# Ledger of designs, part 55: designed miniproteins, single chains, continued (3)

Each design is a single chain, and the fold is of that chain. pLDDT is the mean over its residues in the fold that is shown.

## One batch from the design tools (miniprotein)

Design m9887
Fold by ESMFold2-Fast:
Structure m9887 (fold): chain A 79 residues (1-79)
Amino acid sequence: SRAEMLASLQAAIATLQAEIAALRAAHPDDPRVQQIVALAQRLIADMQAVIAAGVSDAALAAFFARLAEIQRQLAEIAA
């Protein structure tokens, strides 16, 4: 349902915020970390704007795809 999708997106935002906070604390002056944190913060801002605007299910699906890519890049940096 749309309510489940929105709840999932809010949970994903909270998880991503925690992950970037931890990564910044561990690697405060690493330019690669600064770059991925900036990308993640932009994605969070875009997702919050979409939630506030009441945008289509297609836009929500696109944000989940972008989130998956950011998570992939975060995993590569963490390795």
Scores: mean pLDDT 78

Design m9888
Fold by ESMFold2-Fast:
Structure m9888 (fold): chain A 95 residues (1-95)
Amino acid sequence: AEEIKKEARRAVNAARLYADRFVETGDPDDARIFLEALRTLLEYAKKAIEAGLTDFANEVLKEGIELARRVLEVAPPELQPDIESLIKEAENLLK
């Protein structure tokens, strides 16, 4: 339980950092790292749900969705489908 929460928080922190960087820079590398962090966040949210940590998982998923929506607002058309897909996956995991 604690390890899942720790890794989920690390993924949220990374996603926030690279979302903020991408919004400022428009750098494709910042977007790539953001997407990797968001995917990691979703994986640990799934593990949290399996472990019965539903409230924690919902909190993490809501933060991920917020960050993904911010990135989507400035993303070029080529990146939008991947971001939208991850938002939909996160929304489907909410309890």
Scores: mean pLDDT 87

Design m9889
Fold by ESMFold2-Fast:
Structure m9889 (fold): chain A 81 residues (1-81)
Amino acid sequence: SAAVEAAYRETLEVVRRAEELAREAMKDPRTAQEGRELLDRAGAVAAGAISAYGRGNLAAMEEELRRAREILERAEKLVRE
């Protein structure tokens, strides 16, 4: 559905940005461990989003988008120190 496709595109964009910030955090020894954990979580959300898209499950996609936004917020705070 159009709603699932829109949520999928947004989820992947949020995941992409979170992964970029997590990798930036990994360059600093002080934040590297949490950066790696956020990168792993972002990858899991991407896998979940692909699965939800394949099933056409909007509720599952909205849950993955929520998780992606949470990871992004944590990554943004981590990069700011």
Scores: mean pLDDT 90

Design m9890
Fold by ESMFold2-Fast:
Structure m9890 (fold): chain A 80 residues (1-80)
Amino acid sequence: MEELKEEIRKLMKEVGLTPEQLLDIYVLYGAGYSVEEIAERLGVSKETVEKAINKLDELEKKYGTGKVFDALMELLEEER
């Protein structure tokens, strides 16, 4: 879990996203929204959304979808 959370923190720092924004990207992409639609809805660049999705897909392959979601929720709680 901590290794996965650290990878997500590095991604957030690189692309300038909050845990809330990254969780929103994850949920919307899983619901079938396009990169363009997600970028428009969140007011972020398409490049930022693409980088986030590509890294999250990599982490899902390595750790599993349930663990990625749990890590995003824990990081969101830490921001509070």
Scores: mean pLDDT 82

Design m9891
Fold by ESMFold2-Fast:
Structure m9891 (fold): chain A 80 residues (1-80)
Amino acid sequence: LDEAIEEALRELKEELKLPEEVVEYLESEETRERIRELVREGLANTGMEPLELARYVLLALVMEKLGISEEELIAQIPRT
């Protein structure tokens, strides 16, 4: 679980140019605990793999933090 979350976060930071504020938010202990809870709930209720759930949860939290949709996130933040 934790390994999947670390991998998803690493991929997200490599693929998206995230603001430092957002990265600090995602890496905070409180947010990490929240991510673990959401991924565990997802694993119990879905057939998704841990890494896929971690990616989904991280994207959802980034969108919530920035107040934008997934489409807006991709459009506003360069993928390179």
Scores: mean pLDDT 71

Design m9892
Fold by ESMFold2-Fast:
Structure m9892 (fold): chain A 64 residues (1-64)
Amino acid sequence: GTKVRITITSDKPGLGSDGTTYQKGDTIEGVIVEVREDGDLLVRRLDDGKLVLFGADSVEVEEL
């Protein structure tokens, strides 16, 4: 899969699939696992391998 850097661009980016909360300015490196119908991104984090769902309008994605 493609490695990406996800940058949180919203003060309310939503919750991760396991209840993890992110704040504006946070950066996460991961692999995109799925792009959902609404454009939401399911990302596997490189640090711990957890799956996190990000709202497309709440993040910036950069390919590594």
Scores: mean pLDDT 74

Design m9893
Fold by ESMFold2-Fast:
Structure m9893 (fold): chain A 77 residues (1-77)
Amino acid sequence: SEAMRLLIEAEVQLAMARMALWVTPDPSASQRQLLDEIERIYQQMQQLVDNNAPLATLKQLVTQQIQIYNQFQAQLR
C-alpha cells in the first residue's frame, strides 16, 4: 500500500540518521536531539498507519522528517 511505502521511506531516513551518528566519533547533544525528533516522527507515522490515517497526513510527516534530516546532516559537516 502507499501508506506502507511512506512508512518504509521514513524508516530508511531513520536508519540513515542512525548510521551517520554511528560513524561520528563524539555526537553533539544537538545531533542526538535531531535524531530523537526523526525517531518520534517515525513512531507517530507507525501509529497513524495502524489507525488508517489519511495519506496527506503521512506525506506531510515524511516531508517534515526530510527537513529535520537535512538539518541533522548540515550539523555533521
Scores: mean pLDDT 86

Design m9894
Fold by ESMFold2-Fast:
Structure m9894 (fold): chain A 98 residues (1-98)
Amino acid sequence: MREELEKLKKELKELILNSDVDTVIKAIQAARDVALKNLNGVEAIKVDTLLRNAERSAKAGNKEEAARYLIDAMDFLEEQGKGEVAVEVAKAAIDTLK
């Protein structure tokens, strides 16, 4: 799982930096939808906050910061023992960016 998640984080960053802002915003929204469907309580609040910050950064044209917030959300989920949710969140974003 760790190796798969590291590969997905790298792919996600590369896709975000090479995609239009509108597509990046849609990818973040897809990631947030998947995250909130699979999380509750404090974990849902933390991930939602990180992904909303990613969306704000993307809207400001800062794709690097948007990618960083998305990666931070995935790292947080892995730390909480929810690496499978982190993988689903990453895949939802990547699918939207293609």
Scores: mean pLDDT 86

Design m9895
Fold by ESMFold2-Fast:
Structure m9895 (fold): chain A 58 residues (1-58)
Amino acid sequence: SALDELARLAGASRESVSTLVNLVREGKLSVRTAGQLLSAQSGVPVATATRLLREALA
């Protein structure tokens, strides 16, 4: 799944990534902001993080 791929690429737990996805679903974070946060924490390109976040939200 996109969520599992994002967790693997970011070196983060599935739980941490799931929390970010849920914050975006609730409108508490934009996809852009969540992608930037993941990129800053993991070194994953913002474009890649944003794409996988959008796929996880579908």
Scores: mean pLDDT 81

Design m9896
Fold by ESMFold2-Fast:
Structure m9896 (fold): chain A 55 residues (1-55)
Amino acid sequence: SELEAEKIRRETALTVKFLKDPASSQRSFTPELKALAEKHKAELERIRQEYEELK
């Protein structure tokens, strides 16, 4: 859906920004944006671990 695509794009951009420069990004994030970034950071780590297990 369009709403789902918009959500994914926004959350991906926030996660990339957070991972690239966590300290600086934290200063510009609201609590809600920080929560989204942390959630996706954890999810990416889980996917990475699953990928490692498949190898």
Scores: mean pLDDT 66

Design m9897
Fold by ESMFold2-Fast:
Structure m9897 (fold): chain A 76 residues (1-76)
Amino acid sequence: MRRAALLFVVDDHKEDLSEEAYALLVEAVERDPTLAALREALDRAVKAGLLSPEVAERMVRGAEALLAALDDTRAR
């Protein structure tokens, strides 16, 4: 379910993303459904000028919250 949570975060911010940024982030998460892969893809997109650092920070925080909720559910 990590892939679904990460894709949800990307899709939730679609209006703040260019088509290029959206495609890059979706491809990265589908290839490696981890928070580390999302962070790396966001860092590359920011450096390429495809999205703002503020949007990237919000997406990372959202992904962290969703993944923490999934981990808490698995621990129960």
Scores: mean pLDDT 78

Design m9898
Fold by ESMFold2-Fast:
Structure m9898 (fold): chain A 103 residues (1-103)
Amino acid sequence: LSPAEQRALDSAVAGFEELLSYEAEKNNGLISIEQFLELLELFFPTAPFSDEMREELRAMLLEASGGSGLLTLEQAVAVFREFLLRHRLDTLRAAAPYVVPPK
């Protein structure tokens, strides 16, 4: 990642962690898969998620939770960071036919 991309990623992670922390406080420090997905849509209101993306994310969340479907704040933040990196790679792959300026 470029320094600008790294700063954007860190800023997004920090903002989402704040939302996750608020929800975790309501639920004994735990976040359910459904709560995570609802907060993600709220955080990215201009980026609707396909059913395929939701299923991929559900699988990541389920794995991180050890199959319980409940995540700690730390686990939820880690999944969010990984999802953003994966989503970005998928976005770049989808845009592969488009000639992008070298930058």
Scores: mean pLDDT 70

Design m9899
Fold by ESMFold2-Fast:
Structure m9899 (fold): chain A 100 residues (1-100)
Amino acid sequence: MKRKMTLEQAREVAQRILDTLKAELDERVKRGEITPEEAERLLQFAQDAIDRLIKAWEEGKPEKEIKLAEMLFVDGIPRLLRGEKTLEEVEAEAKERIEK
């Protein structure tokens, strides 16, 4: 990416995404749509993806980590919350994206 975003701005955006996801997961657990264990695992995957993205931004090579973050937040996690994918499938897809 040829965007001149500061590392601090990237961290702030990442934190807002994580906070929003946590709030959504907490509400879904409260409604019985997912288990607390599934919510914790999803939040951990999201946090790991964000941590990798921030590190890649620091190293000046965020392209792969941005694709991983997009996969998890735009497709993987929303599909898991809708029951269209299992946690294991989302984890396998994330691993494949990292290894490519």
Scores: mean pLDDT 70

Design m9900
Fold by ESMFold2-Fast:
Structure m9900 (fold): chain A 99 residues (1-99)
Amino acid sequence: MPKLSPDAFEAEVLLALGEMQISIAELMLERGADPKEIEEVLRRALELYKEAGRLAKRAGDEATVERVKEGLRRIAELARRAGAEEVAAEAERALKELE
């Protein structure tokens, strides 16, 4: 693996944690969990992805920025499925800030 900047490494760690939160939200939706609890998990994922995107952009890590954009799109989709329209709107705004 090539040498990573500290910011790029931190972005990768945050991205991995965010992916875990997305997987939890997907499972919760499949199991019919409380929409409020799903919203909480998606809000945690959103915060992790926003920070990962900021760090990746600062590091010039275009590959990680694209992975963050993909995660933000998934968060927006899951938030709409859960009825968490505010979280969906915040995820779409974060996507535009990375473009």
Scores: mean pLDDT 85

Design m9901
Fold by ESMFold2-Fast:
Structure m9901 (fold): chain A 73 residues (1-73)
Amino acid sequence: MNNAAIAVRLALVFYGHSEEAPEVAEEVQKLVNEGRYEEALKYAVDRARELGLSEEQIEALRRAFEEGIRIDK
């Protein structure tokens, strides 16, 4: 699994969404592997909002995703 998907999974698990985290991470991994970075981030953020994460938690997830992308490149 790429580091961007791992970062999203860990953030969702940390914020109490362990059940949904694998499915979200799999889609993020797929989009990132296809070079669709903006779509991957949008998907992760939209899912986080649907799951009830606060804006502060969503900001932390965005930063984790961006760090994962930096490592994957």
Scores: mean pLDDT 84

Design m9902
Fold by ESMFold2-Fast:
Structure m9902 (fold): chain A 70 residues (1-70)
Amino acid sequence: MTVTVTDKNGKKIEIRLPEEVTGLHLLLAGKEAGLLEHVKEILKERGLRPDDVISAEEAAEILLKASEKV
């Protein structure tokens, strides 16, 4: 699955996610997009740990929500 997000600098970034991602993978994707702090906050709010497995669809939603917080 591919998700297009706008990073904190207004640049469009395409992030390719496997069908299942870990919270750690999502944090690394968020760091690349400059959204790390917002991704960390959303994961904490949802009670998700770095070792938890997340669907690509949920990971995409979290990245899009993080980009909205910028």
Scores: mean pLDDT 78

Design m9903
Fold by ESMFold2-Fast:
Structure m9903 (fold): chain A 72 residues (1-72)
Amino acid sequence: SWEEFLSSLGFELKIIESDEPLENPNLSVVTDSWILEGRLEGKVLTVNIPKELLDEKPQAIVAYVGGNRPAP
């Protein structure tokens, strides 16, 4: 599951299933297929994960911490 996968990275995890954008996102969580907005507060990672993605087991994830997402 997403919760098991993200917790394996050493974060304390909060998953939000919401159609509304996350307030004050400060990182991007990038997978093979999706880019998710997250908020890191100390060691607590809050991620808004669409319900469709909860049915999939993530293989790879990369978290970028910082004010700037790489522009395409």
Scores: mean pLDDT 62

Design m9904
Fold by ESMFold2-Fast:
Structure m9904 (fold): chain A 93 residues (1-93)
Amino acid sequence: MKELLEKTKEAAKKGDIEKAQEYADKLIEKGRKEIKEVIMSDPKKALEIILLELKSRYYVVKLKVEKNPDDEELKEELEDLEEGIKKLEEQLK
């Protein structure tokens, strides 16, 4: 999953929204399968997977905001993702 996150980030840096979304979707699908297996036995690992999913969404939404700077809904989604990531990272330390 970390490799898919890096690929999402690199595609987003190149302005390739389609590839960034593809890598993010693959990360989210893989994350959902792993969460189902660990949610009852290892809830901390489930939270770590959720953090990777939020980070992948962050890079995609950030690129969408850069392409659509007048879209207030996308800006609010970006701020919510940044806050969620920060709070979850603090809980996992």
Scores: mean pLDDT 84

Design m9905
Fold by ESMFold2-Fast:
Structure m9905 (fold): chain A 95 residues (1-95)
Amino acid sequence: MQELLERLTAIADEAVAVARAEGLDEVAALIEQLRDKIIYMVETGDTSEEAVNEIERLREELERLVAEAAPSAAVQAAVARLLEEVDRLLDTLGL
């Protein structure tokens, strides 16, 4: 679990850096919010339907903003990688 969380935070931090380099501050803020909510969930063990639904809402909003902004392939790849790691972590939690 700790290794998956460390991997997720590293990938999220990379995605934030790439998004900010392109002036996509709202995308970067959503990535940070998603990262922080997942860290909270893992550290507290709060796997309630409400907590899971909030993470899914943040994912959908991030995907929407990325689609609307039509950013570089680098930002798109970084966000896709982050969302894959989120899926892996949630699957590990039995979600």
Scores: mean pLDDT 82

Design m9906
Fold by ESMFold2-Fast:
Structure m9906 (fold): chain A 69 residues (1-69)
Amino acid sequence: MTEVEQLLVRYGARAFAAAEAGDVAAVEAVIAELRAELRSLDLDPATLARAEAQVAALEAAARARAAAA
């Protein structure tokens, strides 16, 4: 598992825990922290763009879950 994959799994779990609590602000904070961590990894632009697309999908899913709570 790459470091990017590990971050997505770890922060994804935190985002969905916040979403289950109905806390949209906490979801936003977790996703912002994930984006900051990804940018700290000094990834090439193509890898970073792909990771950011996965983060956007994760954010959308977590926000939808929070709205359903």
Scores: mean pLDDT 84

Design m9907
Fold by ESMFold2-Fast:
Structure m9907 (fold): chain A 98 residues (1-98)
Amino acid sequence: MEPGEAALELGERAVRLGEEGLKLAQAAKTSADPKKAGLEGNLTAGVAAVAAGVALWLVRHTEGDEELKERAKELAERGLELANQADKIATEVIKAAK
């Protein structure tokens, strides 16, 4: 297995895990459990940030493979967007709980 593809697959799995965590955070918010929603949101943001970091590392260390770089950039953007959404849910829910 090519190391770049392995790293990209790991990043994609991390983003999917983050997407499920975001769903759990939103469900906890609907259930009026702000602490649980905040925790799951923060965990989701962390996982998404790791995925973005892996993708950025891959872009910087992959030369001449335009397709792999393009996929890594998309993954990084998606990971960062997911992290921002999860963080927003966590911060808004925690503030609402006070």
Scores: mean pLDDT 67

Design m9908
Fold by ESMFold2-Fast:
Structure m9908 (fold): chain A 70 residues (1-70)
Amino acid sequence: GPPAPPSLEELTKASELVADAIRAHPQLTPEQEAELRKKLLELGVDPETADSLLRMARIGAAEGAAPPTL
């Protein structure tokens, strides 16, 4: 069958890690984002789910941080 989704407990831990990272660093650097993504993968989170969580984190950080001025 298709790969099973990650457990609710794993998703909760992943979400907490992302939330803590955003609280510490509202403007996530590419290096911090890469480290966070690696930690999410270590928790057994699929790359697609990890990318989704990081995207949401960037959107959340952008609400408080100045948007990139083009």
Scores: mean pLDDT 69

Design m9909
Fold by ESMFold2-Fast:
Structure m9909 (fold): chain A 79 residues (1-79)
Amino acid sequence: SEERRFAILYAAAGIEIAGIEFLAEDPRLSPEESERLRREAEELRERLKEAAKAKDIEKVEEILRRAAELANEGARLAA
Protein backbone atom coordinates (compact mmCIF):
# COMPACT_ATOMS: atom_id res chain seq x y z
CA SER A 1 0.00 0.00 0.00
CA GLU A 2 1.04 3.62 -0.50
CA GLU A 3 0.59 4.22 3.24
CA ARG A 4 3.03 1.38 4.02
CA ARG A 5 5.48 2.63 1.38
CA PHE A 6 5.25 6.14 2.87
CA ALA A 7 5.97 4.80 6.38
CA ILE A 8 9.04 2.87 5.20
CA LEU A 9 10.48 5.82 3.20
CA TYR A 10 9.77 8.26 6.04
CA ALA A 11 11.58 6.00 8.52
CA ALA A 12 14.50 5.54 6.11
CA ALA A 13 14.81 9.31 5.59
CA GLY A 14 14.74 9.90 9.35
CA ILE A 15 17.48 7.30 9.90
CA GLU A 16 19.69 8.87 7.18
CA ILE A 17 19.25 12.35 8.70
CA ALA A 18 20.13 10.97 12.16
CA GLY A 19 23.26 9.47 10.57
CA ILE A 20 24.26 12.90 9.22
CA GLU A 21 23.69 14.45 12.68
CA PHE A 22 25.95 11.73 14.15
CA LEU A 23 28.64 12.31 11.47
CA ALA A 24 28.57 16.07 12.24
CA GLU A 25 29.88 15.22 15.75
CA ASP A 26 32.96 13.38 14.36
CA PRO A 27 36.15 15.05 15.70
CA ARG A 28 37.93 14.30 12.38
CA LEU A 29 35.77 16.93 10.64
CA SER A 30 36.76 20.59 10.59
CA PRO A 31 34.48 22.97 12.56
CA GLU A 32 33.24 24.35 9.21
CA GLU A 33 32.42 20.87 7.82
CA SER A 34 30.68 19.89 11.10
CA GLU A 35 28.56 23.09 11.11
CA ARG A 36 27.59 22.62 7.43
CA LEU A 37 26.44 19.02 8.03
CA ARG A 38 24.44 20.10 11.13
CA ARG A 39 22.76 22.92 9.15
CA GLU A 40 21.93 20.74 6.14
CA ALA A 41 20.58 17.97 8.43
CA GLU A 42 18.34 20.55 10.19
CA GLU A 43 17.01 21.75 6.81
CA LEU A 44 16.33 18.14 5.70
CA ARG A 45 14.53 17.37 8.99
CA GLU A 46 12.29 20.43 8.52
CA ARG A 47 11.56 19.41 4.91
CA LEU A 48 10.75 15.86 6.09
CA LYS A 49 8.24 17.23 8.66
CA GLU A 50 6.48 19.25 5.93
CA ALA A 51 6.44 16.27 3.53
CA ALA A 52 4.95 14.11 6.32
CA LYS A 53 2.16 16.65 6.96
CA ALA A 54 1.33 16.62 3.22
CA LYS A 55 1.88 12.82 2.94
CA ASP A 56 3.98 13.66 -0.13
CA ILE A 57 5.74 10.41 -1.03
CA GLU A 58 7.72 12.04 -3.88
CA LYS A 59 9.09 14.70 -1.50
CA VAL A 60 10.07 12.03 1.05
CA GLU A 61 11.94 10.16 -1.72
CA GLU A 62 13.77 13.39 -2.72
CA ILE A 63 14.71 14.02 0.92
CA LEU A 64 15.93 10.42 1.32
CA ARG A 65 18.12 10.71 -1.81
CA ARG A 66 19.59 14.04 -0.65
CA ALA A 67 20.19 12.68 2.87
CA ALA A 68 21.99 9.62 1.45
CA GLU A 69 24.20 11.87 -0.74
CA LEU A 70 25.07 14.08 2.23
CA ALA A 71 25.78 11.05 4.47
CA ASN A 72 28.18 9.66 1.83
CA GLU A 73 29.90 13.07 1.59
CA GLY A 74 30.24 13.25 5.40
CA ALA A 75 31.67 9.72 5.53
CA ARG A 76 34.28 10.61 2.89
CA LEU A 77 35.26 13.80 4.78
CA ALA A 78 35.74 11.75 7.98
CA ALA A 79 37.99 9.22 6.19
Scores: mean pLDDT 86

Design m9910
Fold by ESMFold2-Fast:
Structure m9910 (fold): chain A 65 residues (1-65)
Amino acid sequence: MELYEEGKKVIDELIELAKERGDESTVERAQRLRDMLDQAYERGNEELVKEILEVAKKRLEELKS
C-alpha cells in the first residue's frame, strides 16, 4: 500500500526532526502515531491509514515552519 509507505516516511522524518530539536514530547507523539499507522495497515484499514498520513503531514509542516 503506497499510502502506508508514504506514512512511514513522513512519520520517520517527523521523529528525526523532533529528535534533532530535542523535542521529546513530539518524538513520543510521533512514535504513537507510527504505532497507530502500523496497526491500521495490519487491519487493512485504508481510510485510517490515509487519515494518519494527513495528520503526520500537517504536524511535519508545522514543525518545519
Scores: mean pLDDT 83

Design m9911
Fold by ESMFold2-Fast:
Structure m9911 (fold): chain A 63 residues (1-63)
Amino acid sequence: DAVERGIAEAARLAAASADARGAASYGGTSKMQGLELLKEGASEEEAARAAVEGGRRAADNMA
C-alpha cells in the first residue's frame, strides 16, 4: 500500500545517503539502523534521519 511504499522509499533514500566509504564500512550500519527502526515501529522520517547520521559519521571517520 502507499504507506509501505513510502517507508520502503524512505529507507532506500536513507541507505543511498551513505557516502562511498559508508557503503563499504559504515553504510551497512546506516542501512541496518534505518531498516531496524522501521521494523521496530519508527517512522520513515526517523529511519531516514538515522541513515543520514550514519553517512555523516562515516565521512567524519574518513577525515
Scores: mean pLDDT 54

Design m9912
Fold by ESMFold2-Fast:
Structure m9912 (fold): chain A 84 residues (1-84)
Amino acid sequence: VKEEAQAILDAAAPEAAAALAAGDELGALRVAIEALLEAGRVAGVGEEAERLAARALAALDAGDLAAAERYGQELHRVVLEALA
């Protein structure tokens, strides 16, 4: 399960990097949030991951980068804690 979640994150890294290279910072954050949500589901924290991802994505859609980063960081923490 840890290897599967890590593979999801590793697969998303070049996609996020490509978005950043193209100047699409919002697209890069969306890729990262979606990958963390999928990894969280695999890691057994799907309910909490879905709640945080929904808030992060709603903030991105509203143009609230600070809120999107805050929820994204919390989602990352939850996923990493589940994989520890």
Scores: mean pLDDT 81

Design m9913
Fold by ESMFold2-Fast:
Structure m9913 (fold): chain A 98 residues (1-98)
Amino acid sequence: MTVEEVLARLDELLRRIDEELSGTFGRIIKRLVRELKGFAEKLLAGEPVDPLELEILIGLAEIALGTAKRTGASEKEIEALEEVIELGRELLEIVRAS
């Protein structure tokens, strides 16, 4: 996946979250998406991205997913967190391959 494709998927995910999710998990997931979008925008601008900061963000999304599953979050909230983790890992591979 390209950085442009990751950014497009993050924008679509953010739109779906704004329409479908509310409350605590909606706010947390939107924050994670915005942070990943920031990394993708930096990469498109030719700015350096620290792989460790991206790994930490992915780790935070994995913690949020674990909490969501334990606390009975909706299928849409779980799917959104899984997509955040997938897109974060794709960006990390791009950063490491450059």
Scores: mean pLDDT 86

Design m9914
Fold by ESMFold2-Fast:
Structure m9914 (fold): chain A 85 residues (1-85)
Amino acid sequence: MTLEEAIELVEQNKIDELKKMGFTDEEIEYLRAVALFKNLYGLKTPEEIIEHLEKVIEGYKKNNATIPEDVKKLLEFLKKMLEEK
């Protein structure tokens, strides 16, 4: 399964299908966050979503703020899914 297919399934609220494919509840919440970012910022590709999250992390670093663990986990999840093409 591609990252794009997983995002489409969460956008369609096909959560049972994602669970049958081995996604955890935590991973499904990451997919929901990705779908929300895609819709709010008009992002079209998984690569654009990753770039957006990397810029958010860079902003935290520049302001000497603690990067939220969920943001780091989300970015790691997306990069892993993209590598599994």
Scores: mean pLDDT 75

Design m9915
Fold by ESMFold2-Fast:
Structure m9915 (fold): chain A 84 residues (1-84)
Amino acid sequence: AEELIKEGEERLERTVEGTAEALLEALPSLSRESALALAREWAEGIDSGRVQPPPELQHLVEEARKGGAEARRLIEEGRRLLEE
């Protein structure tokens, strides 16, 4: 149970960091802090309305959301097992 939560949390952080690095390569004018914030927002499925990603970066948004959803599924599964 706790191993699933840890795996999910590690996958979420890996997704956020990988997406942020890809953002920094595509948008070098972006700060690392801003890239990490955007990557986390996308991975968690949050739409703050602050920034509309350009069409060229839509694949990064989709990848981050997919990775984040998978990570959250593992966390929820682990939490469910702990409540049984």
Scores: mean pLDDT 76

Design m9916
Fold by ESMFold2-Fast:
Structure m9916 (fold): chain A 104 residues (1-104)
Amino acid sequence: IQRARELLQRGDREGALREAEKAVATGDPADILGAAEVYARMGRYEEAERYLEKAVASGDPAAILGAALVYLRMGRDEKARELLEKAKASGDPRVVAVADNLLS
């Protein structure tokens, strides 16, 4: 996923998309979240939200927290708040601390 960000910085949008698609294909919540970040940086918010929803559906607290941060960057404050509350409900102390700080 880091390679996709590097390609995007260099203006290689097609290369960035190919690496993002590979990340999604792994099924790993962190890789899917990383792909959503790449799509959001490109202004492709519909695709970004689709992959953010997949990351959230994994149930992984860190992925849910990360998805909330991407929604904040996209200006989707209400959706971000919803996901911060969901991440907080996980009971993972590291995730709860970050979510609490962002909700305060």
Scores: mean pLDDT 77

Design m9917
Fold by ESMFold2-Fast:
Structure m9917 (fold): chain A 64 residues (1-64)
Amino acid sequence: MVELVEGEEFPDAVAVSPTVGELVEDGKVGMTLRLRSRDEISLELARASALAAGADEVAIGYVE
């Protein structure tokens, strides 16, 4: 189960290709997330949330 509080949501930067309707070279939607926490559980939750939002590729980085 994933629960995000508005004031506590992940600081994400979304780089999205043109959405459904027209395919680009690979036809994939990429999303990059920047997390403040390096906990393994937080990483998995962030990735699952991005995939649930419709991303085909997810890149996760850590911020200090």
Scores: mean pLDDT 49

Design m9918
Fold by ESMFold2-Fast:
Structure m9918 (fold): chain A 104 residues (1-104)
Amino acid sequence: MDAKEALEEGEKALREAGAALSELLALPGAPPEAVFAVGTLVGLAGIAVGVAKLAPEGAVAAENGKKLAEAALEAARALLEAARAGDAAGVEAARAAAEAALAG
């Protein structure tokens, strides 16, 4: 992957993840533990993308930022959909996915 392409895709995923998190935070009855896990992942993805922008020639940093941002987007969207549907199993799956991404 071109470092510039990876960074652009990471920035797009991060913006979309932030939007989904904002919708989740505005949702009545949003599950606090799952929101905390997903919010933490979105925050760390933001840091990773930010660091990659400081070293734009670093393909590894750009790819890692993109990977974290895409994981954050997937977790945020999954949690938002599950919370809107009242799907407790989906909420726990999204929380577990966010925690797994944070651990590895």
Scores: mean pLDDT 83

Design m9919
Fold by ESMFold2-Fast:
Structure m9919 (fold): chain A 87 residues (1-87)
Amino acid sequence: MEEIKKEAISLLKEGIEAVKNRDVERFLEVAGKLQEIIDKLEALGTPEAQELARKISRALDYLVRAIETGDPSFIEEAEKIIEELEK
């Protein structure tokens, strides 16, 4: 679990950089890897894995909104979720 969480945090931070740089190709690559992590966590079926999957999914959704709108407030919302995950 902890290793999967660290990988997800790393990918979310890469996603933030891609959004800031408006690098859609890099963002889609990162989003695909995050979706694979979400799918693996959901397959584990534990409450802890499902909660982690939900948090990753919410952060990813905020990054999608940030790249679509250019509004930095969505990046701030994704960063708050990352801070919670780093606990």
Scores: mean pLDDT 86

Design m9920
Fold by ESMFold2-Fast:
Structure m9920 (fold): chain A 63 residues (1-63)
Amino acid sequence: AEEKARRALEAAKAGRDDEAVKLIIELYKEGKDELVTETLREIEKMGHTELVKKVVEEIEKLQ
């Protein structure tokens, strides 16, 4: 789980938005809600607000 979160942050830093979104959604599906929240906060701090929006949209589709 922690490794997947780290990979998501690295993907976000590299501009690989689709990879970052997929990894975060996998964490959400695994029930790692706290880790998802922490990862999204880090991405937002880096200025990738649009990436955070994409993740939220994908989570909404799963509801």
Scores: mean pLDDT 80

Design m9921
Fold by ESMFold2-Fast:
Structure m9921 (fold): chain A 87 residues (1-87)
Amino acid sequence: MVEKAREYLKQGKIADAIKLLEKKGFDFSSGESALKDLEKFLNNAKNEEEKELIRTGLEVLRILIGGRFPVPDEYSERLEELEKKLS
């Protein structure tokens, strides 16, 4: 499933990628909801498959922030910390 979501992102099929991630418990209704879910899932991640799911969710959030969500300064700092922990 993660591989399919990543393939959708490479093809620009963002809505299809979002639907797959939402089935895994991500909430992309707002930037705050998505960011909180990413932080929660990262704190509970036990293996590389779970980390790949979180990286995919972060890529989706980055795309949505660029087009659909306003970005408060607090979100920028939290996004940077997530990216550092996933690199």
Scores: mean pLDDT 78

